# Designed miniproteins, single chains, continued (5), part 45

Each design is a single chain, and the fold is of that chain. pLDDT is the mean over its residues in the fold that is shown.

## One batch from the design tools (miniprotein)

Design m17544
Fold by ESMFold2-Fast:
Structure m17544 (fold): chain A 87 residues (1-87)
Amino acid sequence: SMSRRQQAQQHFQQGLDHLLQGNYDLAIHHFQQALSLDPNFSDAWTGLGLAYRRQGNFDLARQYFQRSLSLDPNNLSARGMLNVINS
């Protein structure tokens, strides 16, 4: 049987696929499913930030990048995106 971490990783990958295709609402849905399985999955918080940024919601994007960095200070994608939003 698939572990909760493997299920979270699969939802994360679906989120990334939808993000790449421009399907931002579906990307958000899958990142939220990943986070319901693993709330400490910093990359999924970064994924939410990227999706909301693409929708023009910079305030929510900033909050999710900050959440990602609070869980993993070495998340280079979240750090880079937060620096761009705060500049």
Scores: mean pLDDT 89

Design m17545
Fold by ESMFold2-Fast:
Structure m17545 (fold): chain A 74 residues (1-74)
Amino acid sequence: SLEERAFAELEEIQGEILEVAPKIEEEKLQEIMGKIQQLAKELAQALADGDESAVEKQLDELRKLVEEAKELAE
């Protein structure tokens, strides 16, 4: 289901953030976490609306923020 796919992707995203968060400067981490929180709200709304296209878009944007966080951890 859409919810099962979104849940699986969110678990991967959470795991990757937890791995890199201790390596990121506090101010930069706060900025990234703020963006993640906003996208998570938009994802929740898309799931409530049953909008699969919007869910996929929000998950893609969350994945991009994870990659940005990994770069900041270097």
Scores: mean pLDDT 82

Design m17546
Fold by ESMFold2-Fast:
Structure m17546 (fold): chain A 64 residues (1-64)
Amino acid sequence: MKLDKEEFKKVAEETGLIKQFDKDKDGKSEEEFEELFKEADVDGDGTVDEQEWKTFMSVYGRHL
């Protein structure tokens, strides 16, 4: 029930709500994704649980 960085990105892409994790530019995309992941990781333990992920999506998913 915890998403690491790779799983978090995969789930965000799968839902289609957050497409800003695109790998068009490796350096820029990686840095932006890292900042978003840290924002979603409320506990600061390096993982995002399901509840934290849902909270993140409620904030960023609506930008669509």
Scores: mean pLDDT 63

Design m17547
Fold by ESMFold2-Fast:
Structure m17547 (fold): chain A 95 residues (1-95)
Amino acid sequence: MAEKKKKIEEEIKEIEKEEKEAEERAARGDPAAQLNILLDRLEWYKERLEKADEEVQKYLEELIKKNIEKLEKLIEGAPEDLKKEVEERLEKILE
């Protein structure tokens, strides 16, 4: 139905806007703030995934993958304790 397609497009645009705003917040923060913003974003995508239409689910899965890659890059120079904490939180979010 045309209305359903429009709703999906609007939801995707909303998600894109939220991601851009989160990236802007992360750019202003220290490394710890950046990690928290990315983890909070992953948790939000995971929660939305459960209620989303199949097309939106595919888009959210791709965003989750990209944000995991960003997290891995950010923790590359971090202390071992921080890496472990981030990995433990990520596992919990992805359950």
Scores: mean pLDDT 77

Design m17548
Fold by ESMFold2-Fast:
Parts: C-alpha cells; structure tokens; sequence
Structure m17548 (fold): chain A 113 residues (1-113)
C-alpha cells in the first residue's frame, strides 16, 4: 500500500541520515570530500522528496526518483573508494545497500493490487 511505502521511506530516510552523519565524521579530515558529500546529501534529500511527492503518481516518475536515489548512493560509494578510507567505504556500502533494499521493497509494494 501507499502508506506502507511512506513508512518504509521515513524509516529509510532516518537510517540514511545516520549514515550520512557517520560518513561526514570519518571523512572530516578531507575537506574536498566533505563538500562533495554535502552536495550529494542535498541531492539525495531532493530525490527523496520527489519520490514522496510522486508516490501516488505515474510509475515512470517513481522509477525515475528511485533511479536517481540509487545513482546518488553509488556516487557516494565511489567518493568513499576514492578517499582510500576503509571506514568510509564500509559506511557508504551500507548506505548503497539500504537504498537498494528500499528500492526493491517499494517496487514489490507497487506491484500489489
């Protein structure tokens, strides 16, 4: 149901916010990476809000928002890999996994009549 999807998204956002805060902390000594991460977090928040806005709309718009969230999570993972910080890579992997799992669950819920 749409209500189940909204609850899932709220839970995902709370966990994503925690992972972003952890990434910012472990990357604090790399100011260029911190600035890139802050921009990616802002784009993630924007894509999340677009997904919430369009959840009752056409499926194509939902798929586009999900695709954007996955792309941003991948860019964050790539940024962590580029930093050479193994703690950042592990946190970014958890974020990518969270977004991937949430996307799968949303798509499964949308396929229910």
Amino acid sequence: SKEEIKKLLEETRAEADRLFDELLQVMKDNPEAVERLKKLRAEFDKAYEELLKNIDGPLDEVYEAITRLLQIAQEIYDLAEESGNPEAVEIARRLLQLVSDTARKILELLEKE
Scores: mean pLDDT 86

Design m17549
Fold by ESMFold2-Fast:
Structure m17549 (fold): chain A 73 residues (1-73)
Amino acid sequence: GEPSAEETERNARIVKAAREVANAKSPQEMVDILRKAGLDPATARAIVDALEANGWITPEQAAEIRRLIDEEA
């Protein structure tokens, strides 16, 4: 079926957050970006997983971001 307005807005927020995280200078800044985007912890982790899989962040950065997400949830 056609995507709902809610699905379209959610996907737009996810894409924007992923791009901003890729340009962030620290794991804390990356977590702050994800929180400002209003994403739940599961969605935030999915973005981090995708960025790591595509080589946009290091495994060490991904692990630290996941740790910070879990601490701030």
Scores: mean pLDDT 75

Design m17550
Fold by ESMFold2-Fast:
Structure m17550 (fold): chain A 90 residues (1-90)
Amino acid sequence: MLEKAKELYVRGYGLEGIVEAVVELGRREGAPPVNLEVLKLKEEAERLIKEGLELLRKNGKEEALPEIEKEGEEAKRRAREELLELARTL
C-alpha cells in the first residue's frame, strides 16, 4: 500500500512540474500563463496527491508522508527540468 501512495504522489507532483514548465514556456512565447489544458493537468495532479494522502490515512501510515513528499518534490523537479530541456532541443 505504501508503494501505491508513493506512486500517486510521484505522479501528482510530476504533473505539477509539467504545469510549471508549460507555464514558463508559455511566458517565453508571450502566451497567457494559464489555459484549459494547464488547468486540467493541475486538477489531475491535485486529485492524485489527495488519493495518495487518503491511502496513507486509511492505512495509518501518515508517518511516511515526509519521505513520500520528498520523493514527490524530486519527481516535480525532474519533470520540470526534463520538459524544459526537451523544449530547448525541439
Scores: mean pLDDT 79

Design m17551
Fold by ESMFold2-Fast:
Order: sequence, then C-alpha cells, then structure tokens
Structure m17551 (fold): chain A 55 residues (1-55)
Amino acid sequence: GTETNELIEIAKLAYKLNKDEVSEDSLINKIKKELKLNGYSDDTIEKIVNAVKDV
C-alpha cells in the first residue's frame, strides 16, 4: 500500500546516504529488525529490503 511505498523510499534514501560509511549487511539487518519490532509483516519487510538492495 501507500505506507509501504513511502517506507521503501525512505529506506532507499537512508541506505544511499549511509552505505559508504557502514556495511550493507549491517544496514539491511537493522532495517529488518526495526520493521519486525514495529509489527510489519514479513512480506512488507522483504519488499523494503529488496528495494533497498536495488540501490
């Protein structure tokens, strides 16, 4: 939905801004944990993570 698309764009921006300073695995794992802690579904988390990896 719209919320998921907004989260994807925010995650992509955060990744782009930080990927040169921290490891990709560290960023991806942190994104996964934060989303899971906030009650997002595994499907939503996977969509966001895959979109971030495409950056």
Scores: mean pLDDT 72

Design m17552
Fold by ESMFold2-Fast:
Structure m17552 (fold): chain A 68 residues (1-68)
Amino acid sequence: MSEEEARELARKAAEAYKAGNDTEAFQYVLKLLDAGYTREQIIEFLVEAGLSREEAENLVRGAELLKP
């Protein structure tokens, strides 16, 4: 996955989260984790997409709990 594709997934995750679609937001974050991005990299992409750092951290934490 390219960095531009990762930023696009983060934008979609942020939009889903703001719309109240947290399950869809978690799915986009899981795709970023599966692609090998670190928690901190994903948080930075989400903050750039318009989430607060606290919102981004909470979203990534929730997605990580869904990983086996």
Scores: mean pLDDT 83

Design m17553
Fold by ESMFold2-Fast:
Structure m17553 (fold): chain A 85 residues (1-85)
Amino acid sequence: SLKAIAEEIKSKKPSPAARERAERLLEKFKDKSLVEAMPELGLFIEAVLQSKDKEIAKKALALLKKMGPKSKLVKEFQQLVELTF
């Protein structure tokens, strides 16, 4: 469940490597469509959550909403961010 995933993320130490990956993918995806980002989207979401950085999570959510505001994946990511951060 999303609640169990959020609790697992909250229990873990922030990953500096994940933070770096999240920042790199934020830059890479800034001008991409959701379809173009899809092959690396799972890695991006994982990196954002493992970073435990609220600012990175806000930027990621804003980017994904811009790319696909009606996407089920974007809505689920929003819920996970709200439960985790």
Scores: mean pLDDT 81

Design m17554
Fold by ESMFold2-Fast:
Structure m17554 (fold): chain A 64 residues (1-64)
Amino acid sequence: MTYEDYFDELDKNGDGVITKEELRAWILEVAPNATEEEIDAVHKALDKNGDGVITYDEFKAYLS
């Protein structure tokens, strides 16, 4: 599994970070019935710094 491939798919804007909105869109593409509570839980698990965005390093650490 290539973390770069997943990150690039999530990073729709190409700005090097994933916003909660980009994460929501991706989750709903793979799991259309996901609730906002489930999406929020995933975002909080990935956003270890609490800055509201997910960096590649945070994303990779979560999936590894």
Scores: mean pLDDT 73

Design m17555
Fold by ESMFold2-Fast:
Formats: C-alpha cells, sequence, structure tokens
Structure m17555 (fold): chain A 107 residues (1-107)
C-alpha cells in the first residue's frame, strides 16, 4: 500500500518521537535513507553491489550520528530492505546491520 519513500518517512517520524530528534537530525537521517533508497533502485539487479554501497553509507552515518540514532537507522534500513521483497538483498543487509550493531556496542 505504501511506497518505500512513504515507509521511510513513517519510520523517521517514529524515530523523531522516540529519540527526541531535532529538525536538523531528522533532515540528516532522511537524506541518509534517501541515498540508501537510490542505491537499492540503481542496483536492483545486483544486490551484492547495493549491499556494499549501503554498508559504506552506514559507515558514514556512524561518524555523523549518536549510537542511538545509528541503531534506529540500522533498523530502518533492514525494514526497507525487507519491503523490497528481494531475499538476497534482505540477507546481505541483515548481515551488515548485525555486524554494525556489534561494532557500535563494542565502542
Amino acid sequence: HMSLEEVADELIDFAKEKLGLTDEQVEAVRETLRRILEVIEKHKDNPEEAAKEISRILDEAKQRFSKEVVKALLDMVERLAELTGNPELVALVRKIVDEKKKEIDKE
């Protein structure tokens, strides 16, 4: 019923309320998710390349955001991958998300 862009906006609104994000943080998270959606569309026939670029974008996000915001972003990215219906992309994104969550918890 919803486009991936509409779902992304809904997830951002939920995170804003739950984490108390500023308007500037909301816009930065929205821009990060927009880049991820563009990567998914660009590489729709190559999920491994999509996953590689998503991983890079998430590494950039780790430098910009607090641990709580990054964890929320990781959950959003996993949810958006699930909604593509591409099982290979879902598996690759879940692996990336799990690895990055472990890195954040170690720091």
Scores: mean pLDDT 84

Design m17556
Fold by ESMFold2-Fast:
Structure m17556 (fold): chain A 98 residues (1-98)
Amino acid sequence: MDYEITTKITVYDVEGRLLGEYEIRAREHDGEIELEEEDKETWRELAERLKDLTLSEVKYEIKKEGDVITLKTEQVLHDAQNREVLRIKTETVMKKLK
């Protein structure tokens, strides 16, 4: 089944200061995820900022309302010296397409 996916990503430093907000749209088709063309640059920028960091903690909440699935996550990222560097919150909304 095809889904329209919208993900809001908010990045904070260790003191809770806002570093950036990003919105990425994608479509899921047969288990494959394709980013919207305008959002590919945003994804690339975000991926470059997060490379070489290790995911340490994940908290998530999932809610399903008919054809809409909402997933909220909170993640803590550590550097190579095991120091907390970034905290990332995401909200992903998936809507079934017909």
Scores: mean pLDDT 74

Design m17557
Fold by ESMFold2-Fast:
Structure m17557 (fold): chain A 109 residues (1-109)
Amino acid sequence: MSPQEIIRETVERLRRLLLADPDRAPDYIVDLAFEAIDQIKKLVREGKISLKEAEDYLQNLMDELSRVALDFVRRYQLSEEQRAAIERALGRIHLFAVAELSVLKEELS
């Protein structure tokens, strides 16, 4: 799969899961982001994309997931507690992406 296909599929899956079970939104955000990050890392390891391209794609993934999740919070008038849980999940996936890029840079050094 291309990085664009990974991001598109991940975003589509998140939209579906948020509508089906909004109470599990934080878990879905983390699980889907981790899966997509791992797939993008595999493309770098296989020589299909560069480290710089992976950084750009991971940034785009984080931006798209944040946009979808926060749009969902606004559209469905989620509680402050639900919003806070989603914002914590978004912070967690950002830390995952940074950590995974650091590991990948070390592996390719």
Scores: mean pLDDT 87

Design m17558
Fold by ESMFold2-Fast:
Structure m17558 (fold): chain A 82 residues (1-82)
Amino acid sequence: MSSELLRKTFSYAMDIVNAALNAPESEREKVIRDLIRKAVEELGPENAKIAAGFAAAILTAQGREDDANLVREVAEKVLKEA
């Protein structure tokens, strides 16, 4: 992975974490889905999967299992559609 791709992957991971923590409950799944779709378009499905996985790991480390599980479920669905 190039330095630029790595930075973009981590940037998307942090955006996904921020969405899981701060997006309104009613829009949270949609915001996470839109971010993962954008990551697929910009970085490709493999790097989008890494970004979502890293975001889920951060949320798990913070004790936010429900948010981590939401990210994993949304990512699985988006990656099947990509």
Scores: mean pLDDT 84

Design m17559
Fold by ESMFold2-Fast:
Structure m17559 (fold): chain A 63 residues (1-63)
Amino acid sequence: KLDPNKPFLGESTILGAPVKNRGPKAVRDRMLATLDRTGALDRREQVMQEVDIGIKRSEERQK
């Protein structure tokens, strides 16, 4: 769908929804939803990098 107003909505995430699970995917989903809602493209890139680093660290702990 090519809607100019929808690019700020996360596809698999609900706007401002609380995270029930404590997992890297749930955290990432919530963060993406918040960034989409605010429209902070610069922050989105930074936040995604931080999340990726966090996920890698978690994976290393769960060896």
Scores: mean pLDDT 56

Design m17560
Fold by ESMFold2-Fast:
Structure m17560 (fold): chain A 93 residues (1-93)
Amino acid sequence: SLEREILAALVYIAAAVVRSIARQTKDPEERAFLEEVADGLSEAADLINRGEIDKAIEKLTEVAKLAESRGTPLAKEVANIAKILRDKAEELK
């Protein structure tokens, strides 16, 4: 569906943005966190493209929890974005 294709594209864009921030990050711990988030978002986008919506929701939930556990202002924004994308994935069911 067009809605599924648009959501997958938005999740891929989010992953690309996070990966770009990771490359500009000098702190190795923050970089590793951002790379893990970007990998999780990329995997979720692939799952959406394959129609594996329940697995995509699980992956986006994992990304949100990882970001919430970090507690930095950037991590809080990442968690909020992951939750919005998760809620949009739920609408595809």
Scores: mean pLDDT 89

Design m17561
Fold by ESMFold2-Fast:
Structure m17561 (fold): chain A 69 residues (1-69)
Amino acid sequence: AKPLSPEELLKLPKDQRGLALVEDLVYLLKNRPDLDLETIEKLAMGRGHTLNLDDETIETAIQKAKLLV
């Protein structure tokens, strides 16, 4: 399936946007061993802000992604 654009994701409820961020971070943690945790956290903040998520929600998504890998 074609992934949703950031504009389409912004139309979704906060819970769905948070889940999309978790899935994206899990992908990075599994498939990008060249990235350290600091770099992934910086990417998470940027992507989360693009999805109009607050810092607390982004931090929760990072923690959930770490538990899923």
Scores: mean pLDDT 78

Design m17562
Fold by ESMFold2-Fast:
Structure m17562 (fold): chain A 72 residues (1-72)
Amino acid sequence: GAMEEEEKKRKEAEEVAKKYLEKLKEVDPSIEGSFEFVDENTIRFTITYKGETYVLEYKVEDILKAGEIERK
């Protein structure tokens, strides 16, 4: 059903977000990052680097598209 498709997209977006944060830590281990779902369509990233905190919000669909590009 439609709810099952939305849950699958959310899980895929979580995996892409986790992979993105892992890549940031691989580039610089001092980077601290987390993500949360603000709503069904929006993910918020909080990234701390050298004492500065960055807050970035993306649509779930844009995160999924970014994950597809990185798989190529």
Scores: mean pLDDT 76

Design m17563
Fold by ESMFold2-Fast:
Structure m17563 (fold): chain A 77 residues (1-77)
Amino acid sequence: ELSPALQKFIEENRDKLAEMEARLQQLGERLRAGEISEEEFLQQTAEIYRELSRLAEPYDPELAARLAERADRLAAL
C-alpha cells in the first residue's frame, strides 16, 4: 500500500503532517460554520498543499508534483 519512500516521509514528518491535518480539519469546520469564505478556504488549502508538496519532494517527486498541481488548481478557483 504505502511505498517505503512514502512511509519514511510520514515517519520523518509526523508532527508537521499532524499539524497540517489539523489545519485542514479546522478550515473545513470554519467553512461549514460560515466563518470563512470559499475563497479564503481555497487559498489556505492551496498553501497547505504547496507546503506538503515541498516536504514530500525529496521522498516522492511524483507525489510532490501531484500535490503542487492540486494546489495550483485550488488557487485558480
Scores: mean pLDDT 82

Design m17564
Fold by ESMFold2-Fast:
Structure m17564 (fold): chain A 69 residues (1-69)
Amino acid sequence: MSKEELIARVKEILKEKYGFEPDDEVIALALELALAGKSKKEIVKELQEKFGLSEEDARLVAEAVLEAL
């Protein structure tokens, strides 16, 4: 599966389940971290530090990425 296809899948999960549409850069970073074997907690921390996301928003992104994989 291509990186573009994975980003599109994560974006769909976030929109349909949570009504949340973060920037593609946020999804791309979370996906790269998940593919590198980072834990959910580490993904959440990186999203908060780099994009200023709340803990709750960062958790939604991390969960959607892990669900898409």
Scores: mean pLDDT 84

Design m17565
Fold by ESMFold2-Fast:
Structure m17565 (fold): chain A 77 residues (1-77)
Amino acid sequence: APGWTQVASANVPAGGSATISLSSAVPSLHGVVARDVADPSRILGSSSAGVGTSATLTATNHDGTADGLAIGYARPA
């Protein structure tokens, strides 16, 4: 495994978006995956984020019926 670290999480409503903001120094925030709360094997959406001492990531849930959990991941230092 590449050793990616979970840095933040947020609920993503059906057909909506949620923003995860990192205020601490991170070298990069590379992505988020929104997964179904009832079935985490089901991917509802994904997005990518910026690089720097802080990062903001927006996760979009493309499922029309299920809420998702978005988890932001950073590359190891």
Scores: mean pLDDT 61

Design m17566
Fold by ESMFold2-Fast:
Structure m17566 (fold): chain A 106 residues (1-106)
Amino acid sequence: SAAIIDAALALLNQAVAALNAGDYATAISLLKSAIATLKQAANSAEAITLLGAAYNNLGIALLNLGKYAQAISAFSKALAIYTATANTFNAATAAANLAVAETNAA
């Protein structure tokens, strides 16, 4: 649904702004809302791609708050999506972020 994608994009744009401002709590809330919205259109290739971005950004916010186990989960989901969609560049980025979270968790 175009309306679901538009709503998710608005939430993702707000989340990225919060992330860039260092407001990780607001970013996490917005990203969780975006993920829930995108899951309503999960049969859409566009929604699946945006889910990858949402999980990667969720991982970054969680990593910055020292929530390493949750960051690992988020980055793993992003990596799985990017790998399944053959998005090689974003898959490499998610894998690098996952390695950082795993190193900090050890």
Scores: mean pLDDT 90

Design m17567
Fold by ESMFold2-Fast:
Structure m17567 (fold): chain A 64 residues (1-64)
Amino acid sequence: DVDKLIERLVNGLRKMYEAGMSLEAIRAMARAELEALRPHLSEEDFARLQAAVERTLAELEAEA
């Protein structure tokens, strides 16, 4: 279920930020996770996941 995967990844990124990880490191980790998941998702599901991750990173950047 891509919705559960999105929720899990987004929550993971937010927890890393709360733990004091740099935004640069969080962005790099998010990119690596997206590339690892790319071959396991449909084009549509990947686009949804990527959009959710990019939105979350933008929100964290605004908070930094």
Scores: mean pLDDT 83

Design m17568
Fold by ESMFold2-Fast:
Structure m17568 (fold): chain A 68 residues (1-68)
Amino acid sequence: DAQELVDRAREALRRGDRERADEYIRQAAETVVDLTAPDASDEERQKLVDSVVRQIRRVLERELEREE
């Protein structure tokens, strides 16, 4: 479930574990892309995953900025 991976990424960021957070963000992005574009080529999939990773990261960073 992509949402569980996003939740784990959020928790990792709160702990200061950027590497673990990036891992969960990428896994969440891959899950979303595999569900929405299952027939994508390797090249298309990589571009879509990178796009979704940037979107998730931006949302989580904005959330953390509002916590203080």
Scores: mean pLDDT 82

Design m17569
Fold by ESMFold2-Fast:
Structure m17569 (fold): chain A 87 residues (1-87)
Amino acid sequence: MPELSAEELFERLKAFIEQNRDTMSPEQIVALIVSELRALIDDGVPLEKLRELAEKAVEYIKEHYPEVAEEAERRVREILEEAERRA
């Protein structure tokens, strides 16, 4: 995997969401973010970078999909707790 910054990882995720936003529900977008974070945990991405990416993703959801913001925060928190247990 290329050594991408959290900002570069977020920009790629954002671009994918923006390309597919008209065909995806807010709940599907949250599921995509959770799935991407799980994949990065399995790839051994450092916890600090995961936290930065997760924070950017949650802020994006709060701004663009406020109706699922609480669910996104809860799911992302659970993923970060899982990453911390694996560290």
Scores: mean pLDDT 79

Design m17570
Fold by ESMFold2-Fast:
Structure m17570 (fold): chain A 80 residues (1-80)
Amino acid sequence: MLDKLKQEALERGEGATVTGELEVDGERLTVSVSVSQSSDGTKTLGTVVRNEQRQIVDRTIESDVKSMGPKELNELLKKR
């Protein structure tokens, strides 16, 4: 699920935010993935996981990521 949200955000490009929900041990978690892009085409992903109280329980930043094309993204989604 998280990988799928990351790929969707990368495909949408700069300024995109993709939000999904997960349920773990009966607790609803909200995952938000945001993309920013520098002038050289380098992309940065920010991932934030929040609990039902909207408190951040996890946060990750990944730099130098590359987007997948729509065909590659669809193939990845079919395997998940």
Scores: mean pLDDT 66

Design m17571
Fold by ESMFold2-Fast:
Structure m17571 (fold): chain A 86 residues (1-86)
Amino acid sequence: SKEELINKAIDLLNKAIEAIRNGDVDSAISYLNEAMKTILSMEDLPPTRVTALVLRLIGAQIDLELGNNDTAIKEIEDVIEELKNL
């Protein structure tokens, strides 16, 4: 269901934040990629909304790769709040 996909994406994003806080960048990137795949599978959302969420997570991954961990966490937290309001 849509709710199950939203909950899965939120769980993966929370795991990404935990991995960042623990210094595990490789696991964080893996969880972000799984979350993006989950969001892309949400057929009931407008394509523009799916694109906006995925682009924000790509931005978070770029910030993470640059060592901007606090910025990456804030970007991921913003996506979690957007998903909660769907």
Scores: mean pLDDT 90

Design m17572
Fold by ESMFold2-Fast:
Order: C-alpha cells, then sequence, then structure tokens
Structure m17572 (fold): chain A 55 residues (1-55)
C-alpha cells in the first residue's frame, strides 16, 4: 500500500471514530515512514487539511 493510500485510510478511520487527535498522530506516523522529506511534508499537510475539514 502506498503512503498516500495509508493516509486516506487513516483519515477515514479518524472521521469514523470522531477522534481527530488520534487521526493526526496516525498521519504523523505515516509521514515519518516516508524517506523523501518533501513527500513526507506534503503528506502531513494533506492529512492535516483533511482532518481539519472533518472538524
Amino acid sequence: MTPRQQLVAAVSRAIESGDVEAGRREVERIASTVPDPELAQGLLEAGFQSLDFAE
């Protein structure tokens, strides 16, 4: 599974559970597994924006 697909799954789970803080922690964990710092930063931004829209 790509990091992007993992991010989408994590965001969906956070929205379903209503726990945005747990979602943010999972997004940070996924981004930390990406060796490319620019890609990791992009995933963090996309994930946090998606979670902010859920709240």
Scores: mean pLDDT 78

Design m17573
Fold by ESMFold2-Fast:
Structure m17573 (fold): chain A 91 residues (1-91)
Amino acid sequence: SSNLKVTVTELSETKRKITSVDSRNPSKVQVIEIEEIPQPESTELVIKTNESGPIAEGMLMIAVAVYATSNKAKIESLELRPDEARAVLRK
């Protein structure tokens, strides 16, 4: 059976929380929070994580890329911070 449990919680129409727990290390909870900020010609995407360091940066970049691909959007800009990514997406 799978050792990774992923829960998606809709916090609002524009905000979602993704929680991942590995049953082999249940004390290590990974959280990604995704917020969409609609603009007239684009969507601003804010993704936050409770991780830190290079792993957090990698997870945030992958989350932005997966979101863009799933929504058939182009990444116009990406600002990466230790626990946060901000992107501008155009369809």
Scores: mean pLDDT 79

Design m17574
Fold by ESMFold2-Fast:
Structure m17574 (fold): chain A 100 residues (1-100)
Amino acid sequence: SQAAADTYIAQVRKALEEAQSAFDKAIETAKKVGDEETRKKLEQMRSDLEARAEAGIAAIRAGTNDQMALHAIQVIGWAERVKAEAEKTYDELKKKLEEK
């Protein structure tokens, strides 16, 4: 149903926003450390996240009711995994910043 699709899309958008926030914090810290390679990697991962989330939303809209939950679970799980990677990178960069 449209209501089910809207609910799943809202959950995907929330996971995307939380992951984007983690990336933005890590990217800003990479800039402060002067770690250009890590900054570029994080910016690429952030762009890939946005592309994958939009593809997931399109799949939810085009899918059958039975497939909507699967599409949402897949993209949310991926967003959570890359968010964890961004948070780990932030912790490592923050430690380097404190040592300078």
Scores: mean pLDDT 86

Design m17575
Fold by ESMFold2-Fast:
Structure m17575 (fold): chain A 99 residues (1-99)
Amino acid sequence: EVEEIEKKYREMLEKVREIGRLLREAGLTEEGEAGIALAEFLLNHSIEEIAEEISASLGIPLKEARELVLERLREEVEEEGREEEIEEEIRRARELARK
């Protein structure tokens, strides 16, 4: 389901935002702020809005842009080891914040 894929991707972005916050607390302010800003931008845009931006940027039909966005979301959500990578990044950021 598209809704399930979007939900999982949003959950991943929330974790990326958490990593950004931890990096900011650790004194890596530029990296932390940039990560938070990117994650919040992506969290605040629907698949349709992202597809419209890609359609305009690449000069392709909206239908093709929408399919491209959905394929990318599936790849991100279903990639083997992605959860482990995110957990490792959170662990590293948490250790840096602990200092």
Scores: mean pLDDT 69

Design m17576
Fold by ESMFold2-Fast:
Structure m17576 (fold): chain A 70 residues (1-70)
Amino acid sequence: SPLEEFEKEIEKLKEEVRADPRMSEEQKEEIETVLDDALEKAKKTNLSEEEVKELIEQAKEFVEERKKEA
C-alpha cells in the first residue's frame, strides 16, 4: 500500500540520520520527531500513491537540508 511504502522510506531516512556522525543527538531527535509526525499524519489520511511520492520527496529534502546545518 502507499502507506507501507511511506513507512519504509521514513524508516530508511531515520536510519540515515542515526548513522550520520556529523549530527548531534539533539539534531537527530529533532529530525526523527518531524519524520514520526509526518508518518502519524499520513496514517490518519487516505493518501494516493502520488501524494505519498510527494511526501517522500519533501522528507528527503528536509533531511538533506538539516544535514547541511550540521
Scores: mean pLDDT 80

Design m17577
Fold by ESMFold2-Fast:
Structure m17577 (fold): chain A 64 residues (1-64)
Amino acid sequence: SMAAPLHVEVDLTATPENRELAEAGAQALIDGIRAGNRVTVRFHAVGDPELAAELEARVRAAQA
């Protein structure tokens, strides 16, 4: 495929108030990877580092 690679930097502010938005963002990245896009992702955890780490691991698992 001759598709250009995508570079995405994601700041995860994983707090109870925006947990659903953070999860939706991670799911959109997973959907893009599963659609065959080449994505480079960098995460910055803010607020809830455990949730941020779980979302990052889920996105990286989709790249494997």
Scores: mean pLDDT 68

Design m17578
Fold by ESMFold2-Fast:
Formats: C-alpha cells, structure tokens, sequence
Structure m17578 (fold): chain A 104 residues (1-104)
C-alpha cells in the first residue's frame, strides 16, 4: 500500500498526463504543453523521493509506464511532431526516475 503522500503524487501525475493528452488532441500551443511537461517532471521527481519501499517504487514505475503508453497512443493517433516531442521528453524523465529508484 503506498503512503497517502505518495498516492496523492501518483494521482497528480495521472491528472497532469490526462491534461497533456487533452492539449495534444486539441492542438494546444507548444508553450502550454511544455509548461505541463515541466509540472509533470516536478511531480515525478517528488514521487521518486517519496517512494520509500520496493513496493512503492513498483507503484511509481507502473504509473510512469501507464503515462508513457498513453502518450505513445496519442502520438500514433495524432501523428503530431509535438506529441512525439512530449513522448521523447517524458521517456527521458522515466529513464532518470528508474535510475534514481535503482540507486536507492
């Protein structure tokens, strides 16, 4: 069972990911998408820091995997260079998160 603090961060990651997908589906300006990606990256860093147990790290990894899958689906659906850039950026965030959790 994740801590209440971690669960709140995971819920926020899911919320911001949905907002990014909605923005990409509605052809939002690049500046607004980048702002939400910055927010998502900050939430991921906080979630990694809040994950204290191997089980909690699995919950963070699962949340990141779902977000990556959702962005990949959006990229295929929209064929948008902006969606590709968002996917590439979040993939790097997920790789860094996995490294940080593996070092703990």
Amino acid sequence: MPSPELQELLDEINRVTREIIDMLDNSAPMSKVEEKLDELERLVRRAVAAAKTPRERVFVGATLGIALMSLHVTRKKTQSPLAQAALDRFNQVAIEAEKQMAAA
Scores: mean pLDDT 85

